Designed miniproteins, single chains, continued (2). Designs and how they scored, part 82

Each design is a single chain, and the fold is of that chain. pLDDT is the mean over its residues in the fold that is shown.

## One batch from the design tools (miniprotein)

Design m6829
Fold by ESMFold2-Fast:
Structure m6829 (fold): chain A 87 residues (1-87)
Amino acid sequence: VDEELVRRILTSAGVPEEVIDAILNPTPENSRHFAALVNDALVAVGGDRLADLPAQASTKETALGLVRLAREAPDQARALLDRLLAT
């Protein structure tokens, strides 16, 4: 998946560049924190907490999940991003 495509989708959803950069180029510490924010946002929008969200996986897989969600359920993707930005 092209990073430019991910950046364009997230930018069109109103995500700040700093957040996009953190999603695409995470540190190990930021990856764990980001996974916690994603789980919190999922619960906040009425979804199930992903107990086994792969903390060992690269943040690239989380970004790909967000891209897929943005394409298949844009309202849910926007709500998730709004929660991430508020936290």
Scores: mean pLDDT 56

Design m6830
Fold by ESMFold2-Fast:
Structure m6830 (fold): chain A 70 residues (1-70)
Amino acid sequence: GSMHQELLRLIGEILSLIGDRFDLQRQLQQAQADGDHQTAAQIQEQISQIQQRLDSLMSDLNALSQQIDS
């Protein structure tokens, strides 16, 4: 797609993942409060995977932003 279409796609995916991470952080707090160590560990893994994807997308966004400004 065009650089502008790709920028909007990346922003949309980043915002969606930030929302998912927020929801998982709330679920993690609840699992910890309930003493559900297995569920807490699974949620921690999911948060880690989302953070890794966010880091990748933020890198892509920064690179694309530099290309648009050039």
Scores: mean pLDDT 85

Design m6831
Fold by ESMFold2-Fast:
Structure m6831 (fold): chain A 97 residues (1-97)
Amino acid sequence: ALPALAPLDAAEQAVLARVEALLAEEVAAGKLTAEEGRLGLGTARFVLQRAPLLSEEELRKLIEELEAAAKELRRQGRDGLAEAYELVRDYLRERLK
């Protein structure tokens, strides 16, 4: 991790653990490669670490980008990666309350 990034709080750690478990299950089932699993987990961690630094407008845009990415991944048949994006999206939506 970059030295300037804040540590994840308990809620963010819980989301990341769910993403990690899901990606590990998909890799074990042969639905994702180990590289795809690592990339998905790294992306989720990066998004969670950066989200607290974003404005409400930037956070809304990020949620829209995550939703668009998840829809595209499902179109490609990459359902496990799409679900990981959807988990992070749903957490970020909760942060806007």
Scores: mean pLDDT 79

Design m6832
Fold by ESMFold2-Fast:
Formats: structure tokens, sequence, C-alpha cells
Structure m6832 (fold): chain A 62 residues (1-62)
């Protein structure tokens, strides 16, 4: 699942922290992972990843 860096089946603030650690270590995140992280940062109340909600948010916010 894009953005699920800790493998718990959810995309939340903990995955954002893990993605930041990977980026600081020089790892390049995929476009899908970058998109999922951006969606969670804009919607910090998201407790479960929803690909349809992510797609709708990016369609409305570019």
Amino acid sequence: MPGDFDGDGKVDVNDVKEAQKLAEAGHVLSAADQRAVKFVLANPDVTQYDEEAEAKWFAENA
C-alpha cells in the first residue's frame, strides 16, 4: 500500500515520520509513496488509507 512504511496496513502520521527518516538517509521515495505522504500531511485525521479519497483530494487540489 503506498505510504504504508511501517507495514501496519494503515497510512498515518507514523508513516510520514518513517518516510522522512528514509529521505534523510538518502532513499528516494516512489511517486506513489510521495503522493500518499502528501495526502496524509494535508489530512492528519486520516486513520485508514483510502485510495479513492486520495485521488479525489489531488483532483480538487492539484
Scores: mean pLDDT 65

Design m6833
Fold by ESMFold2-Fast:
Structure m6833 (fold): chain A 64 residues (1-64)
Amino acid sequence: MITITITMPTPAAARAIGAEAVRFDPNATAKVEGNTLTITTDNEEVAELAVRGAEDAGGTVEVK
């Protein structure tokens, strides 16, 4: 189980990344609090896509 914490420049950007992660992996959990998104997934591909999308949009990422 991979946990990713993402801080985006806007809450809308955080919600967009969370929605895409859940769309690709329905078993993933995405929690949005302001501009911070926490994704929990067992799918490494979804984790990589979320990290890449966040970094490309100017966000910061922590993987655990």
Scores: mean pLDDT 82

Design m6834
Fold by ESMFold2-Fast:
Formats: C-alpha cells, sequence, structure tokens
Structure m6834 (fold): chain A 66 residues (1-66)
C-alpha cells in the first residue's frame, strides 16, 4: 500500500541519518526514485552514493516491505 511505502521510506531515512547524516539527502533521492523496485535493486543504487549505509537500509526496507 502507499502507506506502507511511505512508512518504509521514513524508516529508511531515519536509519540514513544515524549512519551517514551528510549523505541523507542523496540517500533520500535514491529511495524516492527507486521505492517501487526490489530491496536488492534499491540497495545497489544506495551503494553508489553511500556504500556503508546500503546494507543497513536494505535491512530496514526488508522488514517494512518484504
Amino acid sequence: SEEEKLRALLLAVEKAKEIDPEKTEDILKVLRDNINKSVDEIAKEIEKVAPEAAPKIAEVLRKALE
């Protein structure tokens, strides 16, 4: 649902702030552009901008969406 996607996005953004606050804006852009894709595909896109944050954000998204 749209509510589940929004909740997942918010949780992922909060996790990004904890791991790499300086890259949170870039991570948010990737999440927004890729939220309808699989968690694995989203993780690959996050790795391009914040490789250290990607596995932790993927974990949050899996729990919220999958």
Scores: mean pLDDT 80

Design m6835
Fold by ESMFold2-Fast:
Structure m6835 (fold): chain A 56 residues (1-56)
Amino acid sequence: SEIEELLKERLKEEGIEADIEQQVELAEGLSKSMKLSPELAARFVLMILRADKKYA
């Protein structure tokens, strides 16, 4: 899926170690629930992961 490819690339760029399958499920859920584009859904998940990493 487009969301999966976007998340893989962004996670590599950020150096974030995460379960890609779980992050894809979250992003797809956000895309469907809030009618976000795949790119926006992926960016939202990345914002959450970046915030979590900063406060972990």
Scores: mean pLDDT 75

Design m6836
Fold by ESMFold2-Fast:
Structure m6836 (fold): chain A 96 residues (1-96)
Amino acid sequence: FEAAEKSLTEEQKAKVEAIIERKQAEADAEVAEREAVGPLPEAEKRALRERFLAELIKEVSTYLKDSSPLFAELAELEDQEIIDLYREAIARSRAE
């Protein structure tokens, strides 16, 4: 039981971390590309980061929905909420 659940959880965690790393790299590249033309205002950089964060949330949510029906409602949640729900699900499966 625990071994099978751990394997599935480990795979899902690795995939989520890979998505986060990829989106962070894309965000950094976009900011760097724009700054190569000229310095960006702080507000504009913030807007770009927020846009990439929203895209990250949707992509992670899509993967989790596909991997686990438990997370079907995650599409509109913040990163922290997605992470918290994922951690809570793991904790609940181990609670007695």
Scores: mean pLDDT 63

Design m6837
Fold by ESMFold2-Fast:
Structure m6837 (fold): chain A 74 residues (1-74)
Amino acid sequence: SLEEELAALSFDELKRIAEGLITYIEQRARDLGDEEVLKQAEELRDKLNAATSKDEVIAVIREALALLQEIEAR
């Protein structure tokens, strides 16, 4: 499962994944002119910067993946 795979990764590896996902979403939002998605990506970046545990970073990754699925469904 995604949760088992993410739980096996280090905090630093999880932060790199989250950073990559957020950066990709920001680029997609700019390409689409979607200011609401861009704002959501900024909020995810703030949460990632505040994260001090693996569980907090995994929560950011899950939110980023949900947002990405929403963008791709358009």
Scores: mean pLDDT 86

Design m6838
Fold by ESMFold2-Fast:
Structure m6838 (fold): chain A 110 residues (1-110)
Amino acid sequence: SLLSDEERAALRALGLSDEEIALLEQALTAVLTHNQPVPASLDREAVARAVTLAIRHADLLSDFVLNAVLVVAGEVLSLEELEELLAARKAAGDERTATAVESILARRKA
């Protein structure tokens, strides 16, 4: 599993279902292990909810998992969702995650 037992427990505590955590792991596995885009067969809305929640709580994730979550977010989140996430991360003082989201947003707008 790409997620540790501690990371899974943290995501469950934040309100993700076991099904949403499994979808997140499938998306992470595609981008990390296979260098493939997020599969179209996955529930995009469920993946978007999971990555948004994970990024809002980036301090609970390893750098490896966070980087993969950011790649998935760049593929599945709308520009509006990315802008809302950027504002939230800036408000939280998470400069590293805010900078990563800003870079994704700039690339998506280009």
Scores: mean pLDDT 79

Design m6839
Fold by ESMFold2-Fast:
Structure m6839 (fold): chain A 57 residues (1-57)
Amino acid sequence: MEEELKKLQEEVDALKKYQTDIDNNKAKWDSEGQKYADIKELTRKIKELENKIKELE
Protein backbone atom coordinates (compact mmCIF):
# COMPACT_ATOMS: atom_id res chain seq x y z
CA MET A 1 0.00 0.00 0.00
CA GLU A 2 2.72 2.54 0.88
CA GLU A 3 4.66 1.59 -2.26
CA GLU A 4 1.43 1.93 -4.26
CA LEU A 5 0.82 5.37 -2.75
CA LYS A 6 4.32 6.47 -3.74
CA LYS A 7 3.78 5.29 -7.33
CA LEU A 8 0.51 7.22 -7.54
CA GLN A 9 2.23 10.35 -6.27
CA GLU A 10 4.99 9.93 -8.88
CA GLU A 11 2.33 9.62 -11.60
CA VAL A 12 0.65 12.83 -10.40
CA ASP A 13 4.00 14.63 -10.46
CA ALA A 14 4.73 13.34 -13.97
CA LEU A 15 1.30 14.41 -15.27
CA LYS A 16 1.65 17.89 -13.75
CA LYS A 17 5.06 18.22 -15.41
CA TYR A 18 3.58 17.14 -18.74
CA GLN A 19 0.74 19.64 -18.31
CA THR A 20 3.32 22.39 -17.72
CA ASP A 21 5.20 21.31 -20.87
CA ILE A 22 1.97 21.56 -22.88
CA ASP A 23 1.28 25.05 -21.49
CA ASN A 24 4.82 26.17 -22.38
CA ASN A 25 4.39 24.79 -25.92
CA LYS A 26 0.75 25.79 -26.46
CA ALA A 27 1.37 26.99 -30.04
CA LYS A 28 2.78 23.58 -30.96
CA TRP A 29 -0.14 21.71 -29.36
CA ASP A 30 -2.70 24.05 -30.95
CA SER A 31 -1.38 23.18 -34.41
CA GLU A 32 -2.38 19.52 -33.86
CA GLY A 33 -5.93 20.38 -32.82
CA GLN A 34 -6.42 17.13 -30.89
CA LYS A 35 -4.14 18.21 -28.02
CA TYR A 36 -7.02 20.13 -26.42
CA ALA A 37 -8.61 16.74 -25.73
CA ASP A 38 -5.31 15.57 -24.20
CA ILE A 39 -5.29 18.58 -21.86
CA LYS A 40 -8.82 17.77 -20.64
CA GLU A 41 -7.85 14.11 -20.18
CA LEU A 42 -4.75 15.09 -18.18
CA THR A 43 -6.83 17.27 -15.85
CA ARG A 44 -9.30 14.42 -15.35
CA LYS A 45 -6.53 11.86 -14.70
CA ILE A 46 -4.79 14.10 -12.17
CA LYS A 47 -8.08 14.53 -10.29
CA GLU A 48 -8.72 10.77 -10.33
CA LEU A 49 -5.22 9.98 -9.07
CA GLU A 50 -5.52 12.57 -6.29
CA ASN A 51 -8.81 10.95 -5.24
CA LYS A 52 -7.13 7.52 -5.37
CA ILE A 53 -4.34 8.79 -3.10
CA LYS A 54 -6.93 10.08 -0.61
CA GLU A 55 -8.65 6.67 -0.63
CA LEU A 56 -5.38 4.91 0.26
CA GLU A 57 -4.39 7.55 2.88
Scores: mean pLDDT 67

Design m6840
Fold by ESMFold2-Fast:
Structure m6840 (fold): chain A 72 residues (1-72)
Amino acid sequence: GSAEAAAQAAADARDEAVLKRPLTQEMIDNIVKALESAGLITPEQAKELRERLKTAKNVAEAVKIIHDLLKK
């Protein structure tokens, strides 16, 4: 559940100390690929996640978006 989403987000954002850092395009790509590779999202959800992550201002906001998507 939520613990799996948090663990995956932490794996993609290994630099927890920089969660306030601006989210870059390569970070978005890496996050989506990691979630797909882990089997946590479908290809359709991956497309939705990419669109939502484009609105994220920083890594912390990206984590919240990921959690929201996985929780539905």
Scores: mean pLDDT 72

Design m6841
Fold by ESMFold2-Fast:
Structure m6841 (fold): chain A 116 residues (1-116)
Amino acid sequence: SKVEEALKNLREAIDHLAEAGGLAPEIREAVLEAIGALHSLEREIRTSGGKASEETAEEAVEALERAVELAEELGNEEALEELAEAAEHLAKALELVGGSEELIERARELAERARE
């Protein structure tokens, strides 16, 4: 189902976030906040029958944006690659649950930004 595929993409995003935090301990707090936001999104998708509120989805995108911003300041290329993968998987999860076009595009742009 689209819901199961969305949840799989969120789990993959969380795994990539955890790897980024291991590669760049300096961003660990921002990574943990992003993991928390993605778990909140996962819980909402599970409890709502495959829907995500704009607010919960935006909090997930914003938390990941903060982690990318800090990793860019550090110049840690390996952590940025992991964050780019997390952003791609988040964008895919949002597409699968019918998230807003704006938030899907923000997540995709974040993945491109992290790969620069």
Scores: mean pLDDT 89

Design m6842
Fold by ESMFold2-Fast:
Structure m6842 (fold): chain A 96 residues (1-96)
Amino acid sequence: DLLKELLEKLEKSREVVIETTPEGVFELLVAVELTLSKRQKVPIDLERIRKVVEKDFGPEAAEALVEGIKNGDIAGGIREAAKIAIEREKEKREKE
């Protein structure tokens, strides 16, 4: 059970501040949602993925990730979403 292993690793890392790249975050999010989809025998919850990514990384990154998953190019979707998220973060730092 990948989800249980992931939660166990997260619990052990609770005391450690881990810097995670946007690409790594999107890889983890997609892995969790794919695991839930397989375990529950339901389609992947694209709307939940969109909402989570949009909240923290913006709607353009969310749409790129969701579109990649829909087209069967998960790796391409993650790369494009990460690129958009990194550019957005640079713009935020420039304004603040």
Scores: mean pLDDT 74

Design m6843
Fold by ESMFold2-Fast:
Structure m6843 (fold): chain A 75 residues (1-75)
Amino acid sequence: EEVVESLKRSFDAGIDALEKLKKKYPKEVVEKIADFFRASFDKLIDELQKYYNIPKEKADELRAEFDKRIEEVLK
């Protein structure tokens, strides 16, 4: 629970950073940064599933939520 909450807070901060970058840099640059961000959070979710016994359903929910929010920023 605490670990998942911390992950969500970190993700929120990342989305805020992407929104700021979107205002200053070309879309291609922001997309590359977003891809790196997406890959990093996917790895973190995988680690939480393996070592903190997060259910598959919760892990899938987090991945879908994060992917959707990144896609929304990139529009």
Scores: mean pLDDT 80

Design m6844
Fold by ESMFold2-Fast:
Formats: sequence, C-alpha cells, structure tokens
Structure m6844 (fold): chain A 78 residues (1-78)
Amino acid sequence: ATAGGQRLEEQGRELASKGKLEEAVDLYKQAATLYQQAGDYSAAGRALDEFAKNAEKLGELKLGAQLHARSETLYAKA
C-alpha cells in the first residue's frame, strides 16, 4: 500500500471517531483512489468498505451497498 493512502485512511478513521463522518468519507474515497492507481486492489477494497460503512451511517444506504459491491470486485482482483 502507498504511504499516502495509509495516511488518508488514518485521518479518516480519526475523523469518523469524532463523528465527522462526511469528512471521513472524503478521506476514505481519496485513499481508495490512490490505492487503485497504485494497483493495490486489496487496500483499495478496504478503503471502499470504510467509505461504504460511513456513508451508511450518514443514511446513504443505496450508495453504501453499491460501494460494498465495488469493494468485493476489487478484492477479487487482488
């Protein structure tokens, strides 16, 4: 995994723990993008799962389900 992606995941986790869910989803989305660009599909899938979970906490259930499905596709590439 890239150091940049890992840092964004850490920041997203910190923001989520503070209830800043919208900021957390933005960071997880950025991490997933960096991991995909690097070909780290396992890390990208994990970041999309965190994006999905936090989107679901914000009431975005359809988006969350779509992101979980996309994460599973990325895990299959790994």
Scores: mean pLDDT 84

Design m6845
Fold by ESMFold2-Fast:
Structure m6845 (fold): chain A 95 residues (1-95)
Amino acid sequence: SHMTVYPALPLHYLYLGDEEKAEEFYKVALKNIKSERDKLLLYKSLIDAYLVRREFEKAHRIYEEALKVITDPELQEELRRFYEERLKFLGLEPP
């Protein structure tokens, strides 16, 4: 409950078009998130936000970063499936 503001802030600034501020708060949120499951939730949210904005190269960059940060194989597989399913839903070809 005490960290409810941090995961929302990067998405809020990205929604407003302030990518620099979104990246600053995204990095702060990742440092404050301790579980890989919660990091995955933040990464999924950022990837989805970039995909909705049609910032496909940025979405892919965040996806690749997440695969390097998340060491749990089950969470890595969940992330890969999420990314592929989102791309297919948007009519885009998966990597």
Scores: mean pLDDT 73

Design m6846
Fold by ESMFold2-Fast:
Structure m6846 (fold): chain A 61 residues (1-61)
Amino acid sequence: SEAAQLAADVAAIATGLKKAKEIVDENPDFGNKELADKLKEVSAAIGPHARRLTAADEAAR
């Protein structure tokens, strides 16, 4: 169902945010560019899930 897909999208976003926190916390020796590159990977992974959630919200209003 669409509701199940959106619940999965929310879970994927939460997982991605947890991963972003781990990257920052576990790599204090990383330079700004290295952190930015790793955070871009998380952003790319979250993107499709965030877009589906936004589209569903817009369709409901």
Scores: mean pLDDT 78

Design m6847
Fold by ESMFold2-Fast:
Structure m6847 (fold): chain A 82 residues (1-82)
Amino acid sequence: MTVEEIRELIKKELEKAIELIKQGQLDEAIGLLERVILVLEEIDLGEVQEKIIELLKEAIEKIKKGEVEEAIKLLKEAIELL
């Protein structure tokens, strides 16, 4: 799998997480984001990888606090870095 194929896969998973949040499927969104973080920690995506992981971890914390609009903003920022 190329770096570009990995970026597109992660982007689609993050877009899916945003839709799950919008549908109120918060536990499923958290589970998806935690799986994406595990994948990112096992691969090298270059200089933006650490920032993307940080944004995803912050988004999970926002979801857990009920700050879902802030979580969506953080996920959109992560997508823009991909």
Scores: mean pLDDT 83

Design m6848
Fold by ESMFold2-Fast:
Structure m6848 (fold): chain A 83 residues (1-83)
Amino acid sequence: MEEARRKTEELAKKVEEAAKLAKTDPEKALELLREAEERARELAEWLRRNYPEEEAERLIREALEAMLGAAKKHKEELEKAVA
């Protein structure tokens, strides 16, 4: 469980970095988001292998919510830059 939280925090930090770069380097920001998406997919697979189904689903939901929160900041930042 602690390792799952650590992996989730690392993904959230990567998305936050992408959000910061959205104003100055949108191309780099998109690259970081793609990496975060791939790592999120790997995390979900790892959780399903190493945890009971109920616990894995809970952890995946928590990780997804953290990622979505950070990704919303990036999306809004890009929209503001284009406006």
Scores: mean pLDDT 71

Design m6849
Fold by ESMFold2-Fast:
Structure m6849 (fold): chain A 80 residues (1-80)
Amino acid sequence: SEKLKEIEEHIKNAEKSGNTAGVISSLVLLSDELKLPDEEALRLLREVMEKYNVPKEKAEKILEAYRREDYAELMKILNS
């Protein structure tokens, strides 16, 4: 899928620029596009947040927003 390649490029560019919010938001979009099971998507998001040293309290709020499919709140938390 051309859209999957676009998301992959966004992830690579965000990683190169240190844009943690961009990496996480692109992974949310990738998980939705691939229709990953919630448990698998949540595991990937947790691993990435740990890799980029996102505080545990903030990470749990992001995961909770993802479980509720509240992507607007997820982005708000991520950019705070």
Scores: mean pLDDT 79

Design m6850
Fold by ESMFold2-Fast:
Structure m6850 (fold): chain A 79 residues (1-79)
Amino acid sequence: SMAELLAELRREVGRLQELVQELLNDPKVQSDPKKVEELKKLMEELEKKTTAAADAKDVKGAIELVREAIEKLKQILAE
């Protein structure tokens, strides 16, 4: 259902926000202003995509994009 898709999207966005905060608190990231700007830009772009979701297809697409971002950020944290 649409409600289940929106709940999943909210959950994935929450995970992304937690990972971004963890990265922003990492000394390696904090010492590089370009990395900080890149993370903030990524969050802004994903927020725009998620708020523009009008139907189930759009919500599924937004979930996919958020999951891809989470995977990428996890790789950075695992270094």
Scores: mean pLDDT 76

Design m6851
Fold by ESMFold2-Fast:
Structure m6851 (fold): chain A 87 residues (1-87)
Amino acid sequence: MEAAEAAFRAAERSKDPYIAGSLYIMGAVLKSISHVDLSKLSPEEKKKTLLDLSNILEKMSKLAEQSGDLESAKILREQAEKLKKEA
């Protein structure tokens, strides 16, 4: 999952231990849920889940930007927009 890899990369590049820890935990959560079969959810539940994930990725993008990893921030933002479009 590209978003999780971007989060881990930004965590490794961050000199702030709080930002690094937050990005690492969020990346691990994204990697864990990347294998969840969303097709078993109702259309309403799927839409809500995609919007919630998009909001998380947008927050992660800001943390990556604060760590100076603009490339990972861009990837996370693009993934957030993709999830909003699918919702």
Scores: mean pLDDT 76

Design m6852
Fold by ESMFold2-Fast:
Structure m6852 (fold): chain A 87 residues (1-87)
Amino acid sequence: GAATISNLKASAPSSTTLVVSFSYSGPAGVKVTVVAKGEDGSEVSAEVPDASSATVTLEVAPGKYKVTVSMEKDGKLVARASTEVEV
C-alpha cells in the first residue's frame, strides 16, 4: 500500500521543548523516525511505534530547527515530510 504523512505540526511550548505531531498511513512494519536538526548541526531524534498518529516530545536547546519525519519499510524510504520551527 502507499505510505503517507499528513498534518505535520511542530511547536515549541517552552525554550527547551519541541513537540511534533502528525498522522500517517502505510503498510504494516513501517519504521517511523522524527529528526530535529538545528542550524548549528545539532540533531535530536526519536522513533515512533506503528500507529496512525503520533505526538513526539523532544528536549532541545533554543534555536531554529528543521523537523523531518521519515517512514521506512525493509530499509527503503517510503514517505518523508518536513517542517521548520524556532524554539
Scores: mean pLDDT 78

Design m6853
Fold by ESMFold2-Fast:
Structure m6853 (fold): chain A 92 residues (1-92)
Amino acid sequence: SQEVLDEVTKILEKHGFPSSLAELIYKAAVTDDDRYLQQVAETLGISLGLARALADSVKAMLAGYRDEGKDSLTSLLKLAKGEPPGVYSVTP
């Protein structure tokens, strides 16, 4: 849904992340393709598990749980922003 992608983009930009990252997280959520999860993890310097949690937050929004998905996404982005680059991206 374009509306979900627009909301995800807005949330990421509010937290200082590029819009291109929103598209990667959205593609990971829609396709269930681990390649997009790996790109998200590398881009943020986070674990694959945390990248999966970001995608699952977007899946919740797509399933109609807009507020719950947005709250989850916001919390996980704050966690990702607080993590040192490269330390978590190499630990699956």
Scores: mean pLDDT 78

Design m6854
Fold by ESMFold2-Fast:
Structure m6854 (fold): chain A 61 residues (1-61)
Amino acid sequence: SELEERAEKLKKEILEDKRLSESVKENLLTLIDSVVKAHADDPEKGLAGLEAIRKGKEKLL
């Protein structure tokens, strides 16, 4: 699904981000998986959740 594809892309971006600690990466990846699982029946809300995570990680730096 588009939600799963966008989640995998975001996970890759987080794993490749040298500014983030391993602990922060683990927490963000867990949060991404939780958003995908929680919004499997509502992809629009899931995609909005992934975008919020993406914007949120920039504020941690």
Scores: mean pLDDT 82

Design m6855
Fold by ESMFold2-Fast:
Structure m6855 (fold): chain A 60 residues (1-60)
Amino acid sequence: SEVEKRIERMKKIVEEQLKEAQALADASTDPREREFILEVAEGVKIIAEYSLKQLEEDVK
């Protein structure tokens, strides 16, 4: 379905954004900035996983 294709696209976007955040953290020379980036990325991951799970359940 169109909704399933949209969910899969959103998953890929989230995955790529998390990879970019990890790369940004790895490139950071400031430990506090690295910690902040990783904390924000973890929060985004949790929210995204929860939201996508809810959308998947609504489609089933």
Scores: mean pLDDT 81

Design m6856
Fold by ESMFold2-Fast:
Structure m6856 (fold): chain A 77 residues (1-77)
Amino acid sequence: TPSEDEAVRVLEEELRAAGFSEEAIEAATKELRDALSKGMPVERAVKYAAGVAGQLDGRGASEANKVADRALARLER
């Protein structure tokens, strides 16, 4: 099971690589940490956090889902 810090780092890297704003990355990583601290499963927490970034940058659910899928693929290795 990935650590909270590993999940946050991987999501941050994938959001940055996809060209999301630093504001969206900060909001997404904060929401990911909060979700994980409340016991949300990693897969759901990462998808939720990526969705927050998508909403903030107006990039929509499809782009957010691609980032989440890439992050989850790295965390399952």
Scores: mean pLDDT 85

Design m6857
Fold by ESMFold2-Fast:
Structure m6857 (fold): chain A 95 residues (1-95)
Amino acid sequence: MVVETVRELAEWITKDPTAESLEKKVEELLKKNPEVKKALIAVQKFANEQLAKGKSLKEAAEEILSLSDEELKKLIEEAVEEEKKREKEAKELEE
């Protein structure tokens, strides 16, 4: 299910959606399935890595669509783990 959501988000990005259109679709998905947050984290992490390599956001989305279900599951797991580490670091800076 999360893998399918990642692919759906990547497809929307390849179609160059407006910020408003993308936000509305994300809100609708989040209302129906909280696992969409994990999909968003995975897409953002992968896109940032591809941008760091000099690729465009559209190229990053096309790469996501070329990945196998196994590769997407691994990407989601790694992205969620990295986000949890960032949240823990933020709490360490608490007064």
Scores: mean pLDDT 72

Design m6858
Fold by ESMFold2-Fast:
Structure m6858 (fold): chain A 57 residues (1-57)
Amino acid sequence: MSQEQIAQQNMDIGSKIFSIIATNVGNKKQLTPEEQEEIDKLTKESNDLEAQLRQQA
C-alpha cells in the first residue's frame, strides 16, 4: 500500500477507537472487557501501520 493509504487507514482506526470511548463516556458507562480488547486490537493494528509508514519513508 502507498504511504498515503496507510496513513488514512491509521487515521480511520484512531476514529474508531475514539468512537468507542466517546459512546461509553456519553452513556456514562465503563468500558467492557470486550470493548477494551477491541481497542487493544485496533491500537496494535495502528502501531503496525505506523511501522510500515516508517519503513517506506
Scores: mean pLDDT 77

Design m6859
Fold by ESMFold2-Fast:
Structure m6859 (fold): chain A 76 residues (1-76)
Amino acid sequence: GTKLLLEIVKNVVKDPELIELARRVLEDPSSREEAIEELAEKIKKVSGGAISDEKAREIAESQLEGALEIVEYEKG
């Protein structure tokens, strides 16, 4: 349900691995698709398979965007 998705989103945003993925994408924008796939796999694993591949990717894209803002702030 919606509550589970929100909980996963919050946990992923605070994940140090997410910040490292965002740094990688900021330095090499061509790695964006790979970062989204890695993050989507992490989301599916944390959900115990409760989230579809499509939903995991949508969440991954949103979380990566948020992490990119944080990394850009630290770089500026």
Scores: mean pLDDT 72

Design m6860
Fold by ESMFold2-Fast:
Structure m6860 (fold): chain A 63 residues (1-63)
Amino acid sequence: SDLVRLGREFADLQRRYQAGEISPLEFVERLRDRLLELGLGARIVLDDEGNPFVELEPGEVLR
């Protein structure tokens, strides 16, 4: 299923991020792009400290 594939891709991205192979911004950009490919509304938002995170429409936050 698409959700199972997304879960595996998320786990791979998380491992790469934790290993220092990708930046926090690259991690959330790749996650956003996958969600958009699945037809989900997703965007990157920065907090007041400049930390990136993914926001789902209609305002759900992934962290």
Scores: mean pLDDT 73

Design m6861
Fold by ESMFold2-Fast:
Structure m6861 (fold): chain A 90 residues (1-90)
Amino acid sequence: MTLEELVEKMKKILLEKGKSEAEANIILAILEIGNGNYELALELLKEASKKSKNKELIEKVIEAIKNKDKKKLAEYISKLLKELLEEEKK
């Protein structure tokens, strides 16, 4: 998954679902990851996991950050965004 694809998915979430606290925290965490601010991203992801039904996937993102695995990080973020999009699809 490219950064461009991640941005596109974020835009779709904002347009179709609107902004919830969990979604806002996930989006902000992804932006902070892109800026190299992993510590702030971890805090945002932990907060999102408290209100998200995708807690297991969020935990995988956290593990990828801790392991500095950029490929898995992009993969898990992509899956997380897809889950958010599919939830709102009627």
Scores: mean pLDDT 71

Design m6862
Fold by ESMFold2-Fast:
Structure m6862 (fold): chain A 66 residues (1-66)
Amino acid sequence: MTPLEKEALIEAAKEVAGASREEVEKLLKESGGDGGKTVDKISEKYGVDPEKLQKKAVELYLQKQA
């Protein structure tokens, strides 16, 4: 995962799930840096739709690239 993808996922998790940066970084580490597994862990822990979380992460990633 690139630094930009990581930042986009952290912001998406904060907006969609109310997750802290520290919690997202912990779950990313537990997932071995795998973005898909991290999305699944966040969605399971916070009771949010993994598809909605992934869509938000992509939107924020594209916004940061522009």
Scores: mean pLDDT 82

Design m6863
Fold by ESMFold2-Fast:
Structure m6863 (fold): chain A 64 residues (1-64)
Amino acid sequence: MSAEEYVREALEAARAGDVAAASAYARKGVQAHGTEAVDEAARKLTGAPTASLAIAGAVVEAGA
């Protein structure tokens, strides 16, 4: 999966209320592509730096 695919799955899981799945996808994305690539994909998919920062923060915490 690409970084964008991991972020998309995480966002869709979060919208569905599945926080565990959202966190798992975010972590896998960071492990496969790195935090910067996942942050860039999140910014691209959400269109907002604020939403991207929130996702990046959760991803860094889950990946650490």
Scores: mean pLDDT 67

Design m6864
Fold by ESMFold2-Fast:
Structure m6864 (fold): chain A 73 residues (1-73)
Amino acid sequence: SRAEAERAGREAVRAALAGDLEAAAKHIQEVSGLSPERARRAGEGARALAEGLGEDAASQMVGHELYHAQLTG
């Protein structure tokens, strides 16, 4: 659901900002159905977004991407 994707986006970005890329990848993988390798790359991307845009903006962007992944997969 959209709420699950939005929550996972916030949790992934928060974990990534804390330096816990493994936790970030896990939150992404559980909601998106991505492979572990793709989820890890997405977690790295979430960290880069958060470092550039801040936590709130990055969380919204990641949540939107995860919601689109749910709709298409």
Scores: mean pLDDT 81

